# Designs tried in a protein design run: designed miniproteins, single chains, continued (2). Part 16

Each design is a single chain, and the fold is of that chain. pLDDT is the mean over its residues in the fold that is shown.

## One batch from the design tools (miniprotein)

Design m4528
Fold by ESMFold2-Fast:
Structure m4528 (fold): chain A 55 residues (1-55)
Amino acid sequence: GLSPEQLAALEEQKKEDEKLVEELEKSDDVIKQTVAGILKAAVDFTTELIERARA
């Protein structure tokens, strides 16, 4: 399982990725929008890891 320190690190990384997604989604650039989609998938994966570690 994940340690409390690893969980805290994952939650911090998720928060940073969410901020990047918001900035990229503000752009009219289709490439930036595509990157935002990829980062959202990474955030979803990190969320699943956190939930599984708490279960």
Scores: mean pLDDT 81

Design m4529
Fold by ESMFold2-Fast:
Structure m4529 (fold): chain A 82 residues (1-82)
Amino acid sequence: TEEIKEKLKEMLEDLLKNAEKVETEEREAVERVKKAAEEALEYLKKGDYEKALEVVMRGIAEALGLSEEEFEERWARIQEQM
């Protein structure tokens, strides 16, 4: 639905803003987040919004050095908001 697409777009934009606000010490971490966001937007264009969210969240988690448990917790929260 259009509502889900709009919510996903807002969530992706919020995630990008959060990534930019967090000062990273590694250039590779910043590149990883941006690449994940670009891949997520491509999935969103194809209508695969669930995959788009997964891709961006995993990329950000990896860039921030989050554990698999922390990633799963955040992913579950996002799914609950849908």
Scores: mean pLDDT 69

Design m4530
Fold by ESMFold2-Fast:
Structure m4530 (fold): chain A 100 residues (1-100)
Amino acid sequence: MVRPIDQTVYDDLANTLRSLLTAYGVFTPEEIEEIVEMARKGVPTEEIAKKIIEYGKKHGQEEVGQALADYLLASSDSATTSLDDIVSALAALQDAAANL
């Protein structure tokens, strides 16, 4: 359960998003900071996912935007039960990137 006054969960999500969005190199620094600030303010994950898809489309990388949005939705569910799941997902994404 995410509590409106518990900033730690939102900050962890925001830091994870910043790292992922930066790593993919599709988004501008301004777009990354907008998405990160949405996460820090506790904006619903579904709305953050929509913004990622919107910016992905803007840059002609709709599939990348959709994949990141799907990852965010899955990670949001994991963040309420296990932070290790987010770390494991990050490691899997890093491994996939290394194989490209």
Scores: mean pLDDT 66

Design m4531
Fold by ESMFold2-Fast:
Structure m4531 (fold): chain A 78 residues (1-78)
Amino acid sequence: SLEEIARKALEFLQSLGLERPSRAQIRQVFRESSGGQLDEAQIERAADAVLEVVARRGTRFSEEELEELARELAEIVS
């Protein structure tokens, strides 16, 4: 599902330990996590949304925050 892809991408992004990932790095994470299920426009929308969240609160998410953000991202990319 789109939510599972978003969750996987967010967990991968968090595992990289980057304080300020670039737009290109976020796009690559979603591309790799999607297995071809997201097109480039969907990846760009996801990257924009994640950049806004990361700019505000960084890349350290609780389990609950990951679930909430994954649901929001699934709606943005659908």
Scores: mean pLDDT 81

Design m4532
Fold by ESMFold2-Fast:
Structure m4532 (fold): chain A 71 residues (1-71)
Amino acid sequence: SELKEQLENLQDFVEQVERSKAENGIELDEEEKEMLELAKEALKNKSKEYIRKIQEKILELSGLDPSELDS
């Protein structure tokens, strides 16, 4: 399932970020904090809507216009 794979990837992402923060004393910037919170909400709700919001945020951060996606 695509949703299951996306949730597993988000779980790995959250764990990697939390571990890096704890082990290296790295302070997350505001964009990284927002992404981490969205990932936690997606994992909590297991919702396609939250997964979509994370994908949209990644797209925004990469500088791609949503109109360039053939939806």
Scores: mean pLDDT 67

Design m4533
Fold by ESMFold2-Fast:
Structure m4533 (fold): chain A 84 residues (1-84)
Amino acid sequence: MEEVEELRKEIESLPNPLLQEAAKTLFDAADRLMARHPEIREEVLAVLKEFIEKAKKLNPTTPEQIQALVDEALARLRELVARA
């Protein structure tokens, strides 16, 4: 729980407000998945950490780039649920 809160603080450090809102939506979806599938919690947290690191590295500036990054993370979360 505290680890998710630390990652949510990292969202506020992202330079783009649109990226911040997209990240919050992704994290809310991840919270729901972790509640339903606690067995994949560590894997979900790894996806969220990777998303934050990619967001910092790539610094996506267009809505299309931001949405593509979010969609990639959501696809990985869906794969984790399918394998659980």
Scores: mean pLDDT 80

Design m4534
Fold by ESMFold2-Fast:
Structure m4534 (fold): chain A 66 residues (1-66)
Amino acid sequence: YKIPESAPESVKKLYKELKEIVEKNELPEELKKMFEAAGELIEEEKFEAAALLLIGFELDLELYKK
C-alpha cells in the first residue's frame, strides 16, 4: 500500500506502527483484512475513514491479545 504525501502525519505514523505488528505477528485473517482495508482507504485519500478503521483495528488487536 502506497501512502500519499497528502496523508496526515498521525495517519502515516499509526499505519506504519500497525503494519510492523501485522508483519511480525501471526494474526487472525479477519484482523489482517481489516488492516488491508485501511491501507486501501489511505490510497484513496479517505483519511478520516482510514483513521477510524485503524483505531478499530488497534482496539480489536488489544481484545485479541487479552
Scores: mean pLDDT 78

Design m4535
Fold by ESMFold2-Fast:
Structure m4535 (fold): chain A 80 residues (1-80)
Amino acid sequence: MLERLRREEREVEEMLKLVREAKRAGLSAREVVERIYKRFGMEFDESLDTDLSLDELEEQLERQREAIRRAIAALEAALA
């Protein structure tokens, strides 16, 4: 469990890096999502094509990373 969550944390951090690089380069959120989809084999659902801004995408990934980190901290506390 914990090792899987740490891997998922690293994957989300890599996705955040791609989003932040795209924001610096002036790319669209769609281009970033397609890149993430191809790199990580994530299922791209057309229903998620809501023209999200890069800021909104970054916020969603930051919330996901925070949730994973909270889960890791809770498990580490429970195992200590």
Scores: mean pLDDT 71

Design m4536
Fold by ESMFold2-Fast:
Structure m4536 (fold): chain A 73 residues (1-73)
Amino acid sequence: SLEATARAIVERMAALPREELEALLAAAREELASQTDWSPEELERARLAIEALEHVLAGDLDAAVEALLRAAA
């Protein structure tokens, strides 16, 4: 299921060292800030993916899964 896939992704992210998650978050924020040609829908999906990374760093894996599911809709 899509939820099982999202949870597996979140669990893999949670297994990464904190510094790698922080680097991924910084890179994702930089990419979002540099994009000028993305649609509002593409920007919203990117924003939700960033929210998922933020939730993983905060230790809220259920919120991270929810953000990924919203990004996939």
Scores: mean pLDDT 82

Design m4537
Fold by ESMFold2-Fast:
Structure m4537 (fold): chain A 62 residues (1-62)
Amino acid sequence: MSADEALERARRERRSIAASAIAELKKHGVEPSQEEVDALLAADAAGDGAAAGALTRKLLGL
């Protein structure tokens, strides 16, 4: 999935944590998979910023 499409989806669904994470991935040229986007959206829906942050770092190779 393109980072732009993922970011638009997160913004449309009003998921600010997921949108922030996807914007960071896009900034670093990382294109998340649909499964990874779904995981970020699920973490946001649960209010789990720590899980979203951990996944973002993993995808950035940190």
Scores: mean pLDDT 82

Design m4538
Fold by ESMFold2-Fast:
Structure m4538 (fold): chain A 92 residues (1-92)
Amino acid sequence: MPAKEGGEKAAELSGKGKDGDEAVEGAGRGSEEAVRLGSVSPKDYGAAGGAGGLARIGAAVGKLSGDGEEASRLGEKGGRAGAEAAEAGLPV
């Protein structure tokens, strides 16, 4: 998932082993929940959960990892892709 991939890259770039690992786990879990909610109701949860959740998780990981710009942008990209897919009637 884009948010988890962003978190992993941010942890690697920042060299923040412990803090980076915690951020990656949080981003991954949130991203998985957002996708799962979207698969249930794309109009209600997919667009809001996917777009908002992935973007916010990316931003949060960016703040925690210290090199947040790339992590935040990857989360934002994932959120936008989720919103576009939900608009097309897909729950991702």
Scores: mean pLDDT 48

Design m4539
Fold by ESMFold2-Fast:
Structure m4539 (fold): chain A 88 residues (1-88)
Amino acid sequence: MDEIIALVEKEAEEVRAAGYKKEAVLEALRRLLEFLKSRPEAPEELIYAVEYQIKMLEGKKLSEEELKKLKEVSEELYEIALKHEKKL
């Protein structure tokens, strides 16, 4: 988990330096997702949360199956996804 924490901190600093621009946030999240998928110790819940955030920022709607998985992982993230879908 130390490598995951170090990457999260580095990506957070890069996003801050870029003034939280959407493109910089998306690139950071994509790098984090690839790193998480390369680590067997990474929680599946964290992987789903990152994939969800990437899709939302890209303006894509989640599928019914993806929404069901998100609800099982986090009711809070599921409610945020539904709120974003109404704004699209």
Scores: mean pLDDT 67

Design m4540
Fold by ESMFold2-Fast:
Structure m4540 (fold): chain A 88 residues (1-88)
Amino acid sequence: MASKRTAEGLREAASLLTDEKVKKLLNEAADKLEAGADSTEVYRQLTLQLSKLTEEQREELRKAAEKVSDPATRQLLLNAVDTAEELA
C-alpha cells in the first residue's frame, strides 16, 4: 500500500537526520500513517510542524529527503519542506 511505502520512506529520512526534533516529527508522521490516519491530514500536520522549525533544520531534512530511495516519498518530503518554507 502507498501509506506503508510512505511511512518506510519517512523512517528512512529520519534515520539520516541528526536533529532529534526533526527525526521525531518524521517518525510520528510515519506512525500515524501506519495506524491508518488520513494521509492528506498527516501531510498537512507535518508541513505545519516543519514550518515552525529553523531554516537549518529544514535544510538538513531536504538533504535527507534527497537520499530517500522511494521516488514518491522523496518528492512528498521535498514538497513538504518547500511548502513549510512558504508558511514560515
Scores: mean pLDDT 83

Design m4541
Fold by ESMFold2-Fast:
Structure m4541 (fold): chain A 87 residues (1-87)
Amino acid sequence: SPLEAALDAVLARPDLPPAVRAVLEAYRADPTLEALRPFPAADIDAAAAVLRAAAAEHPELREALLRLALDLGIHEGLLRIQEAVGL
């Protein structure tokens, strides 16, 4: 899919912070909220920031990268709500 191709392009970078790589690899394997649950909000936010920066560098992948960043932000928000209500 275009989203998988965009993730693979970012994951091909050797200079990714280890925490960002871990988040993106987990989401690549399982693009669900549950795959993100073990990660701190700061690591998910850092991964989304990397995707947004990559969208500026790769116009051909821009839509897919921004959609992935949005998906990570939505999932992080939902995890924060679940944590706040004890779920």
Scores: mean pLDDT 86

Design m4542
Fold by ESMFold2-Fast:
Structure m4542 (fold): chain A 74 residues (1-74)
Amino acid sequence: MVDEVIKKAAELIAKERGITDPKVLEAIYKNLKEKLSPEEIAEIQRRLDQGYPVEEIAKDLVERRKKEAEELLK
């Protein structure tokens, strides 16, 4: 279930960047999975247990990563 959220997040990032290459999508997925903290994984699982849809949780994850990237560029 957490894995489905990560996959959906990678898919959303790929769509935003116009990426259609399955290999690049797989790389985005692996990178997201490796960078997730145990606390973030626990939070995703908690939201899934509460009945939040996978797509909504994935969108929140994407937004968090965008904010982190923006902070690194400043």
Scores: mean pLDDT 78

Design m4543
Fold by ESMFold2-Fast:
Structure m4543 (fold): chain A 80 residues (1-80)
Amino acid sequence: SLEDGLIEAARNILKDLPKEAQEKVLEVVREEFASDLDWRTRVMRIAKRTLEILLEAGVPEEEAFRKVSQLVAAIGDLLA
């Protein structure tokens, strides 16, 4: 499914980060996928919440921005 594909992509993108941060981001992805919001809004919410989680986990800002960009790109690829 589209959700399973995104969860797999997210796991691969986040694999080098703290496990707690990985699990929180995967939960964000699942929650936003369960919402009935439009895809633009879901993507923006995933990006914002993921960035907040990574920064709180102590991931450097530049790395956090790169990871969020990779996640957004993966969503775009799966929606194409």
Scores: mean pLDDT 86

Design m4544
Fold by ESMFold2-Fast:
Structure m4544 (fold): chain A 77 residues (1-77)
Amino acid sequence: VSEEEFDREVLVALAEIYGGIGLITVSRLPKEEAEKALKETEKLMDRIIQEAKSRGLDTSEIEKVKEDTIKRLKELI
């Protein structure tokens, strides 16, 4: 595994972890607090995407994780 491939995999894993935390958090909170948690999750995932872009890494998988996670979060609110 190349350093670049490893970095990409780590960022994907971080996006998945933050997405999972967001889903658990949103499912347990009242609507107003859930909406804030959704925004925080989106912000964290955007930061991961920006980090990947700054490193010249392929963002496709991370962006797909974000899209799926945000869609699921919106369905819970």
Scores: mean pLDDT 83

Design m4545
Fold by ESMFold2-Fast:
Structure m4545 (fold): chain A 89 residues (1-89)
Amino acid sequence: DDLEKLFNMFDKDGDGVISLKELTEVLKSLGYNGDITPLFDKIDKDGDGVLDFDEFKDFLGSYDMTPYWLGNPLFEKIAKSVGFDPRRA
């Protein structure tokens, strides 16, 4: 439920997937000014140009993105409750 709320926060058009544009906009708001395309390409295993819910979970567990998720109280709570954050430690 909380993870679905986080997913919906990124899924601005409500199509059930997260586009590179949507993901980039959220990450820039978190202070990430780098190119996320290489990380997106690694996680977009289907090559659809979007992240489904499973691929989004893989992205949340990415070491490259960890510093941008930590310090967000909602994300840290969700990650720990579902095992994303402890998996990185």
Scores: mean pLDDT 62

Design m4546
Fold by ESMFold2-Fast:
Structure m4546 (fold): chain A 84 residues (1-84)
Amino acid sequence: DKRLELQDDFIALFEEKHPDASVRERNAARFAALTAAELYEQGKSKEEVIKAALDEFDRYNPDASDEVREALIEALKEALDKYE
């Protein structure tokens, strides 16, 4: 299932890029991964997928640093590139 594989790849890449991630940050990333997978399956652009995933992450972790958000964006771009 591409949706589950995208979620797993994204989470793994995020944890690799941000190994100090808190439980709250990891949980927020899981919700972002779900949103990204849903929009990707709907045929949305990478830009739209990344924006929506970040919005979902920020909803659960609004005080996240720019470093955490950058790691999230990089992880999502790498995960999405595998599925082209």
Scores: mean pLDDT 81

Design m4547
Fold by ESMFold2-Fast:
Structure m4547 (fold): chain A 59 residues (1-59)
Amino acid sequence: MTREEALAIIDRLREAGQLSEATAERLRAEVDALFAEAPEMSPEEFDRLVLRAYLAAQA
C-alpha cells in the first residue's frame, strides 16, 4: 500500500474513536519512517502495526 492509503486508514480509525490522538500520532511517525526507507508497505505489515497499536490502547 501507499503512504497516502496508510495515513487515510489511520485517519479513519481516529475518526471512529478506535485510536487515541497519541496512538494515531505514533502510528503516523512509524508509517513515515517506514516509507522513508521503502516507497511501499505491504498491507500485512500495516495491519500488524495498527493491530499492535489498537491492542496497546485497549489494554
Scores: mean pLDDT 75

Design m4548
Fold by ESMFold2-Fast:
Structure m4548 (fold): chain A 79 residues (1-79)
Amino acid sequence: MKAERMAREAGRIMGLPEEKQERLGELARWGVENKEPVKAAIEAAKELGKRMGAAVGSIAGSYNGDIDLGVEAQGAALK
């Protein structure tokens, strides 16, 4: 899945170990498949840090076809 690959790549660029890159990808995939980018972003922020949560929110929200939802998901992760 493209969103999963984008999230893994974001984790790699931000210096996460490979296991955490895979977890970031799983969370992004879940957020897209279930149309729950805000929940995916919050969970990623709790497990992997606020920056990673913001990345998941942006990626998963964009794949729902709603830019505003992506921005909301990023904001939820950055709290």
Scores: mean pLDDT 75

Design m4549
Fold by ESMFold2-Fast:
Structure m4549 (fold): chain A 89 residues (1-89)
Amino acid sequence: MVLLRPGPLLREILREVGEEREELTEAEVFGLILQWLVKKKLYDPENPNIADLSNTLLGELTGKDTVDINDMSTLLDAVFAHSEEIVKP
């Protein structure tokens, strides 16, 4: 099983949605990021699939001012870049 240990910036995002575990699965981290976007109301009111990341921690994490929530590749790349990958047997 592959677990991710979030780096400091990703950990700050996860903490804002009440997640304090040191190790999480990729799917758990991704779900928590989606929950964070909803909590911060960063979605475009005319297109809820587009999130405005400007001046946010997630914008700093991804290097993007906007993200399409249906494009998982950008979010996953950022998650892996800001996490330590832990492989458990």
Scores: mean pLDDT 75

Design m4550
Fold by ESMFold2-Fast:
Structure m4550 (fold): chain A 82 residues (1-82)
Amino acid sequence: SLSSLSLEEMRALMEEALAASDLELPADAKGFAKTKEEILEQFAKALSALGETNGDLAEAYRLLDKDKGALGAALIYQRRTA
């Protein structure tokens, strides 16, 4: 379960997934969350965006391009379902 990971582990996974994707984000994009509750919100936001886009990461990117953490979470979800 993602909720069993530490704050640092969740953030590291998001950051690594985003870096590995080579996606470019706007300079004003929201960074990674500082609390576990905020990280869980970013995962929830990512899941919602993936649901709305039928799992299309390119479309989800457009919805999440202002939130680095949520985009990272979406990448983690997509890698687990591939």
Scores: mean pLDDT 71

Design m4551
Fold by ESMFold2-Fast:
Structure m4551 (fold): chain A 83 residues (1-83)
Amino acid sequence: SNEQLVADAVAALAYVERHPELQVPFLERLTGLVELAKENKRYDLIRALYEPLREPLRRLTSHPDPAVAEAARRTLEVLEEGV
C-alpha cells in the first residue's frame, strides 16, 4: 500500500541519517522511485512521500558533503515537481 511504502521510506531515511555511507545511494534510489511514480501518474504517492520527507531532505541539502547536499536537493526537486 502507499501508506506502507511511505512508512518504509521514512524509516529508511531515519536509518540512513545514522549511516553516512548510505546517504547518497539512498537519495539516488529515492529519486528514481519518485521519477517512476511520476511516469505512472501516482501523484498521491508523491504527495504522501513529500510531507514526512521534506524537512529531513531540506536539512540534508545543507550537509557539509557536497555529494549528499546535491543528491538531497535533486530528491527534493523531483518531489516538489509532483505536488
Scores: mean pLDDT 86

Design m4552
Fold by ESMFold2-Fast:
Structure m4552 (fold): chain A 64 residues (1-64)
Amino acid sequence: MTPEQQLMQGAVLASQGDVAGGAAAMVAGGRTEEDARAFAEAIKNGDSVAASRAGRRAAQSAGA
């Protein structure tokens, strides 16, 4: 599974309220647990600013 697919899967799970599953999917894609959890929680809470910020950070860590 590509990092892009892992991030997308994580976002879908988080949007359904599964923060733990969403974070785990993103970690499997090479993200740090902290970045993955922050992004998943932001999506679940509807915090678009925090979600955008965490998403960019996760994408940068995958591209390094």
Scores: mean pLDDT 71

Design m4553
Fold by ESMFold2-Fast:
Structure m4553 (fold): chain A 68 residues (1-68)
Amino acid sequence: EEEKLKELREKLKSVPGIDDETADWIVERVKKEGFDETVRLLRLAAEATDGPQAEAYREAAKVIEEIK
């Protein structure tokens, strides 16, 4: 649903460490791969990095889980 993707984008932009470009990238992933696969990719990205960026990816995954 287009409304859900718009809501997702705005909520992702509120996550510290997620800029507009990253939020748009995540929304594009949801469009192509679906919610569950995008959550999996974000969790893998969090494990592949450290510090504040890892926390940002984990919080973004949580936002997606809450919207789906």
Scores: mean pLDDT 80

Design m4554
Fold by ESMFold2-Fast:
Structure m4554 (fold): chain A 67 residues (1-67)
Amino acid sequence: SETNRLVAIHELQKVLDQVPEISEEQKKEILEKVKTLPSPITKEDLIKVVRSVLSEEQAEKVEELLK
């Protein structure tokens, strides 16, 4: 549902904002990729997108905050 996508994007954006090493360009790329995912967006989907854009260290921090 659209509500599921909006909630997932909002929660992910909050988590990305808590990791100071992530650039605005990386945040934008992640959020744009998440917007193209089919609903329902799962935690595994979010982790896969994050890992495709971020370094291993950055992705691990985001994954911990999404637990």
Scores: mean pLDDT 81

Design m4555
Fold by ESMFold2-Fast:
Structure m4555 (fold): chain A 64 residues (1-64)
Amino acid sequence: MEEARRIYEEENRYQKEKTGVDISDMARLGVPAPLSEEERKVAEEIAEKLREIGDEIQAELDAL
């Protein structure tokens, strides 16, 4: 599972060297106003739970 993250990071580095632009920087351009450190952690935790629920729904639909 860490393999997918490693490939993603390596591809990001390659793209940065080729285009001179970070994918992370481009993502930040679409991010709403900065939250406090505590609020950001809570928002990230909620986002992770939402993704987990999405995966569960997809698995349930696939089982049907």
Scores: mean pLDDT 62

Design m4556
Fold by ESMFold2-Fast:
Structure m4556 (fold): chain A 91 residues (1-91)
Amino acid sequence: SLKIVELSEEEKKKLEEMTDEEILELIREMAREAGLPESVIERLIAAAEELLSDPNLTKAEVMAFVKTLIEGIPKEEEFFLATWGARPEYG
């Protein structure tokens, strides 16, 4: 089951004051810091942009969802698509 990452009250407030473009750049930086490939980052940004356009979602909810995805996306050794997810380690 996908667990939504809990954001701090300060982080939520800061996000609501940011533009969509600033949030997308923050997401890109977080994804790069997490070691995601550029192709995955581009897809994540596209998904976040679509979510930010949804009037029923707050910027904080979009960020919480994106952080949950980033935390749930494994390193390249166990790609998040998990097509052949039988090797968590090369032993």
Scores: mean pLDDT 69

Design m4557
Fold by ESMFold2-Fast:
Structure m4557 (fold): chain A 83 residues (1-83)
Amino acid sequence: IDNVIQQVRDLMNQATNLSSPQNQSLVRAIMDDTLSSVTQALQNGDLQRAINSFDTAIDNLRSLGAPQRVIDQVQQARDIVLS
């Protein structure tokens, strides 16, 4: 589980770096909140809560007009959790 959390953390950090400079602080806040929620959910064995946190993040990123590459990285992190 620690290995999965580390992989998710790395993907979320990569996604933040792919955002535009003008939106980077907002994207970083979404990513940090999501990573915190996902980490807590996975440590508690609550897979559904972790998935819901990713889905909320994806919706928020789309609302901000984040690039598709940022959304793709978050979806990859979600897929790792589902594996």
Scores: mean pLDDT 79

Design m4558
Fold by ESMFold2-Fast:
Structure m4558 (fold): chain A 96 residues (1-96)
Amino acid sequence: SVKTEAMLSLEKLLEELGVKDPLLRQSLKMMVYESVDRIKDAVDKGDSRKQIKKVIDDMVKRFRDHALYFGLSEEDVEKLTEELKKLLYKIADELI
């Protein structure tokens, strides 16, 4: 399952970054699930690569805002958003 793969990748990333806040971890997991569903819906509708990229960019911005809200450093937020963006682009590519 693409969702299972995404969740395992997220869990590994959170472990590597030392993110221990259970509320942040839970919200990020929910956002990854939502992001995968939005990407699947866009692919199923035949949305262009440009439209799919915009969906991913919007979700990455939301991840950034969430991480900042929970008080992560700018450095950790940058690492988190870069890796999540790579993950979501990989998922989109696998679904196309």
Scores: mean pLDDT 82

Design m4559
Fold by ESMFold2-Fast:
Structure m4559 (fold): chain A 142 residues (1-142)
Amino acid sequence: TQELLDRFRQALEDRDVKAAVEVETLLFRSLAAGPKEVAIPLLAFAVVAFEAAAKKAEELGDEVLAQIARVAGGIAYRELQLLLGRVASDEEIRELAEKVTDEKLKKAYEAIKNAKSVEELREAVLALYEALLKYVKKIVEP
């Protein structure tokens, strides 16, 4: 899993959308393979947080980072729909995301919302990916 974090960091530095999407896909599929009671709130949180990151990247003028974040949110949404067996409303996704009590995930989300530069946003997005990736480790190494 450290390899996925290092690959994601490199993709952000290289502005490589394809490389970022590959490691985002691996992250969300791994999360979705875990227990539904953990996976569903985490995927809903990822939808909300990466949508916020995409919007912030657009506001800061980084279209590549906006695409990386938007695709991440889209993958998380697809995996969430598969686990639910139906389409979730924006309200339901928000309610599911609020079930996440992890302080590191919440701090990463706040850092995304408060980012004042592209560099701060990249750091916040990387912190979000790392915090989500720790749940993949807990599935493999409890």
Scores: mean pLDDT 88

Design m4560
Fold by ESMFold2-Fast:
Structure m4560 (fold): chain A 50 residues (1-50)
Amino acid sequence: SAEEIAALEQQAQQLQQEIDQAKASGAAADVILDKEVQLGLVDIKIALAK
């Protein structure tokens, strides 16, 4: 649904901000990787929801 896609787009934007903040704060590589994987999964869900 359109609402579902909008929510996933918001999640993708939030995850990108979290990745940027984690990199800026010197977070561990595995923390950054986990967030990048989550972002990739959200992008796949957006594609499949349409």
Scores: mean pLDDT 85

Design m4561
Fold by ESMFold2-Fast:
Structure m4561 (fold): chain A 91 residues (1-91)
Amino acid sequence: MTEEEKRELRERREKIREISLEVVKEFEKEFADADPDNEADREKVIDWIAKKFGLSEEQRELLRKGINGDKKAAEEVVEFILEWLEKELEK
């Protein structure tokens, strides 16, 4: 690897970290008072994540299943979030 390639990998990693931390901070601020056992609060979380990551109605349903304990649905939602992150890195 060249020094330029190492710098580009470092910059990409820093951007991923910064974007991830911003998303986590926004989530914590929005849902500081949310009760995970409350259905209405879970629906607010689902709606926020779907809007933040540009999820379709079908992908939002997978997110709802994931939050309710469907591990396969949760894994599929992570793939959609990674696709969103790739688009943000290209900006």
Scores: mean pLDDT 76

Design m4562
Fold by ESMFold2-Fast:
Structure m4562 (fold): chain A 89 residues (1-89)
Amino acid sequence: MEKLEELRKEIEALIAQIERDGISPALIAQAEATVQRVLEEAKKAGLSNVEQTAQLALKTIQQDPSQLLLALKTLANSIDIEIAKLKLA
């Protein structure tokens, strides 16, 4: 979970940068790398909802860059739900 919390902070930083500077090829590449790391960590942890959301986010980033912010925000929300579940257990 510590690795997913780190990646969640990276997603938040990417969202803030995109909202400030707009979408660029460099930010798309950074987002793809971060989302791929989320996918790998979700698979290791058995978090199927985060895994599915990360797969959808990768597809969205590659096919429609205009949806980048929505994809990242949706992925961040799925991670937040899993972190909250563990803190309440």
Scores: mean pLDDT 83

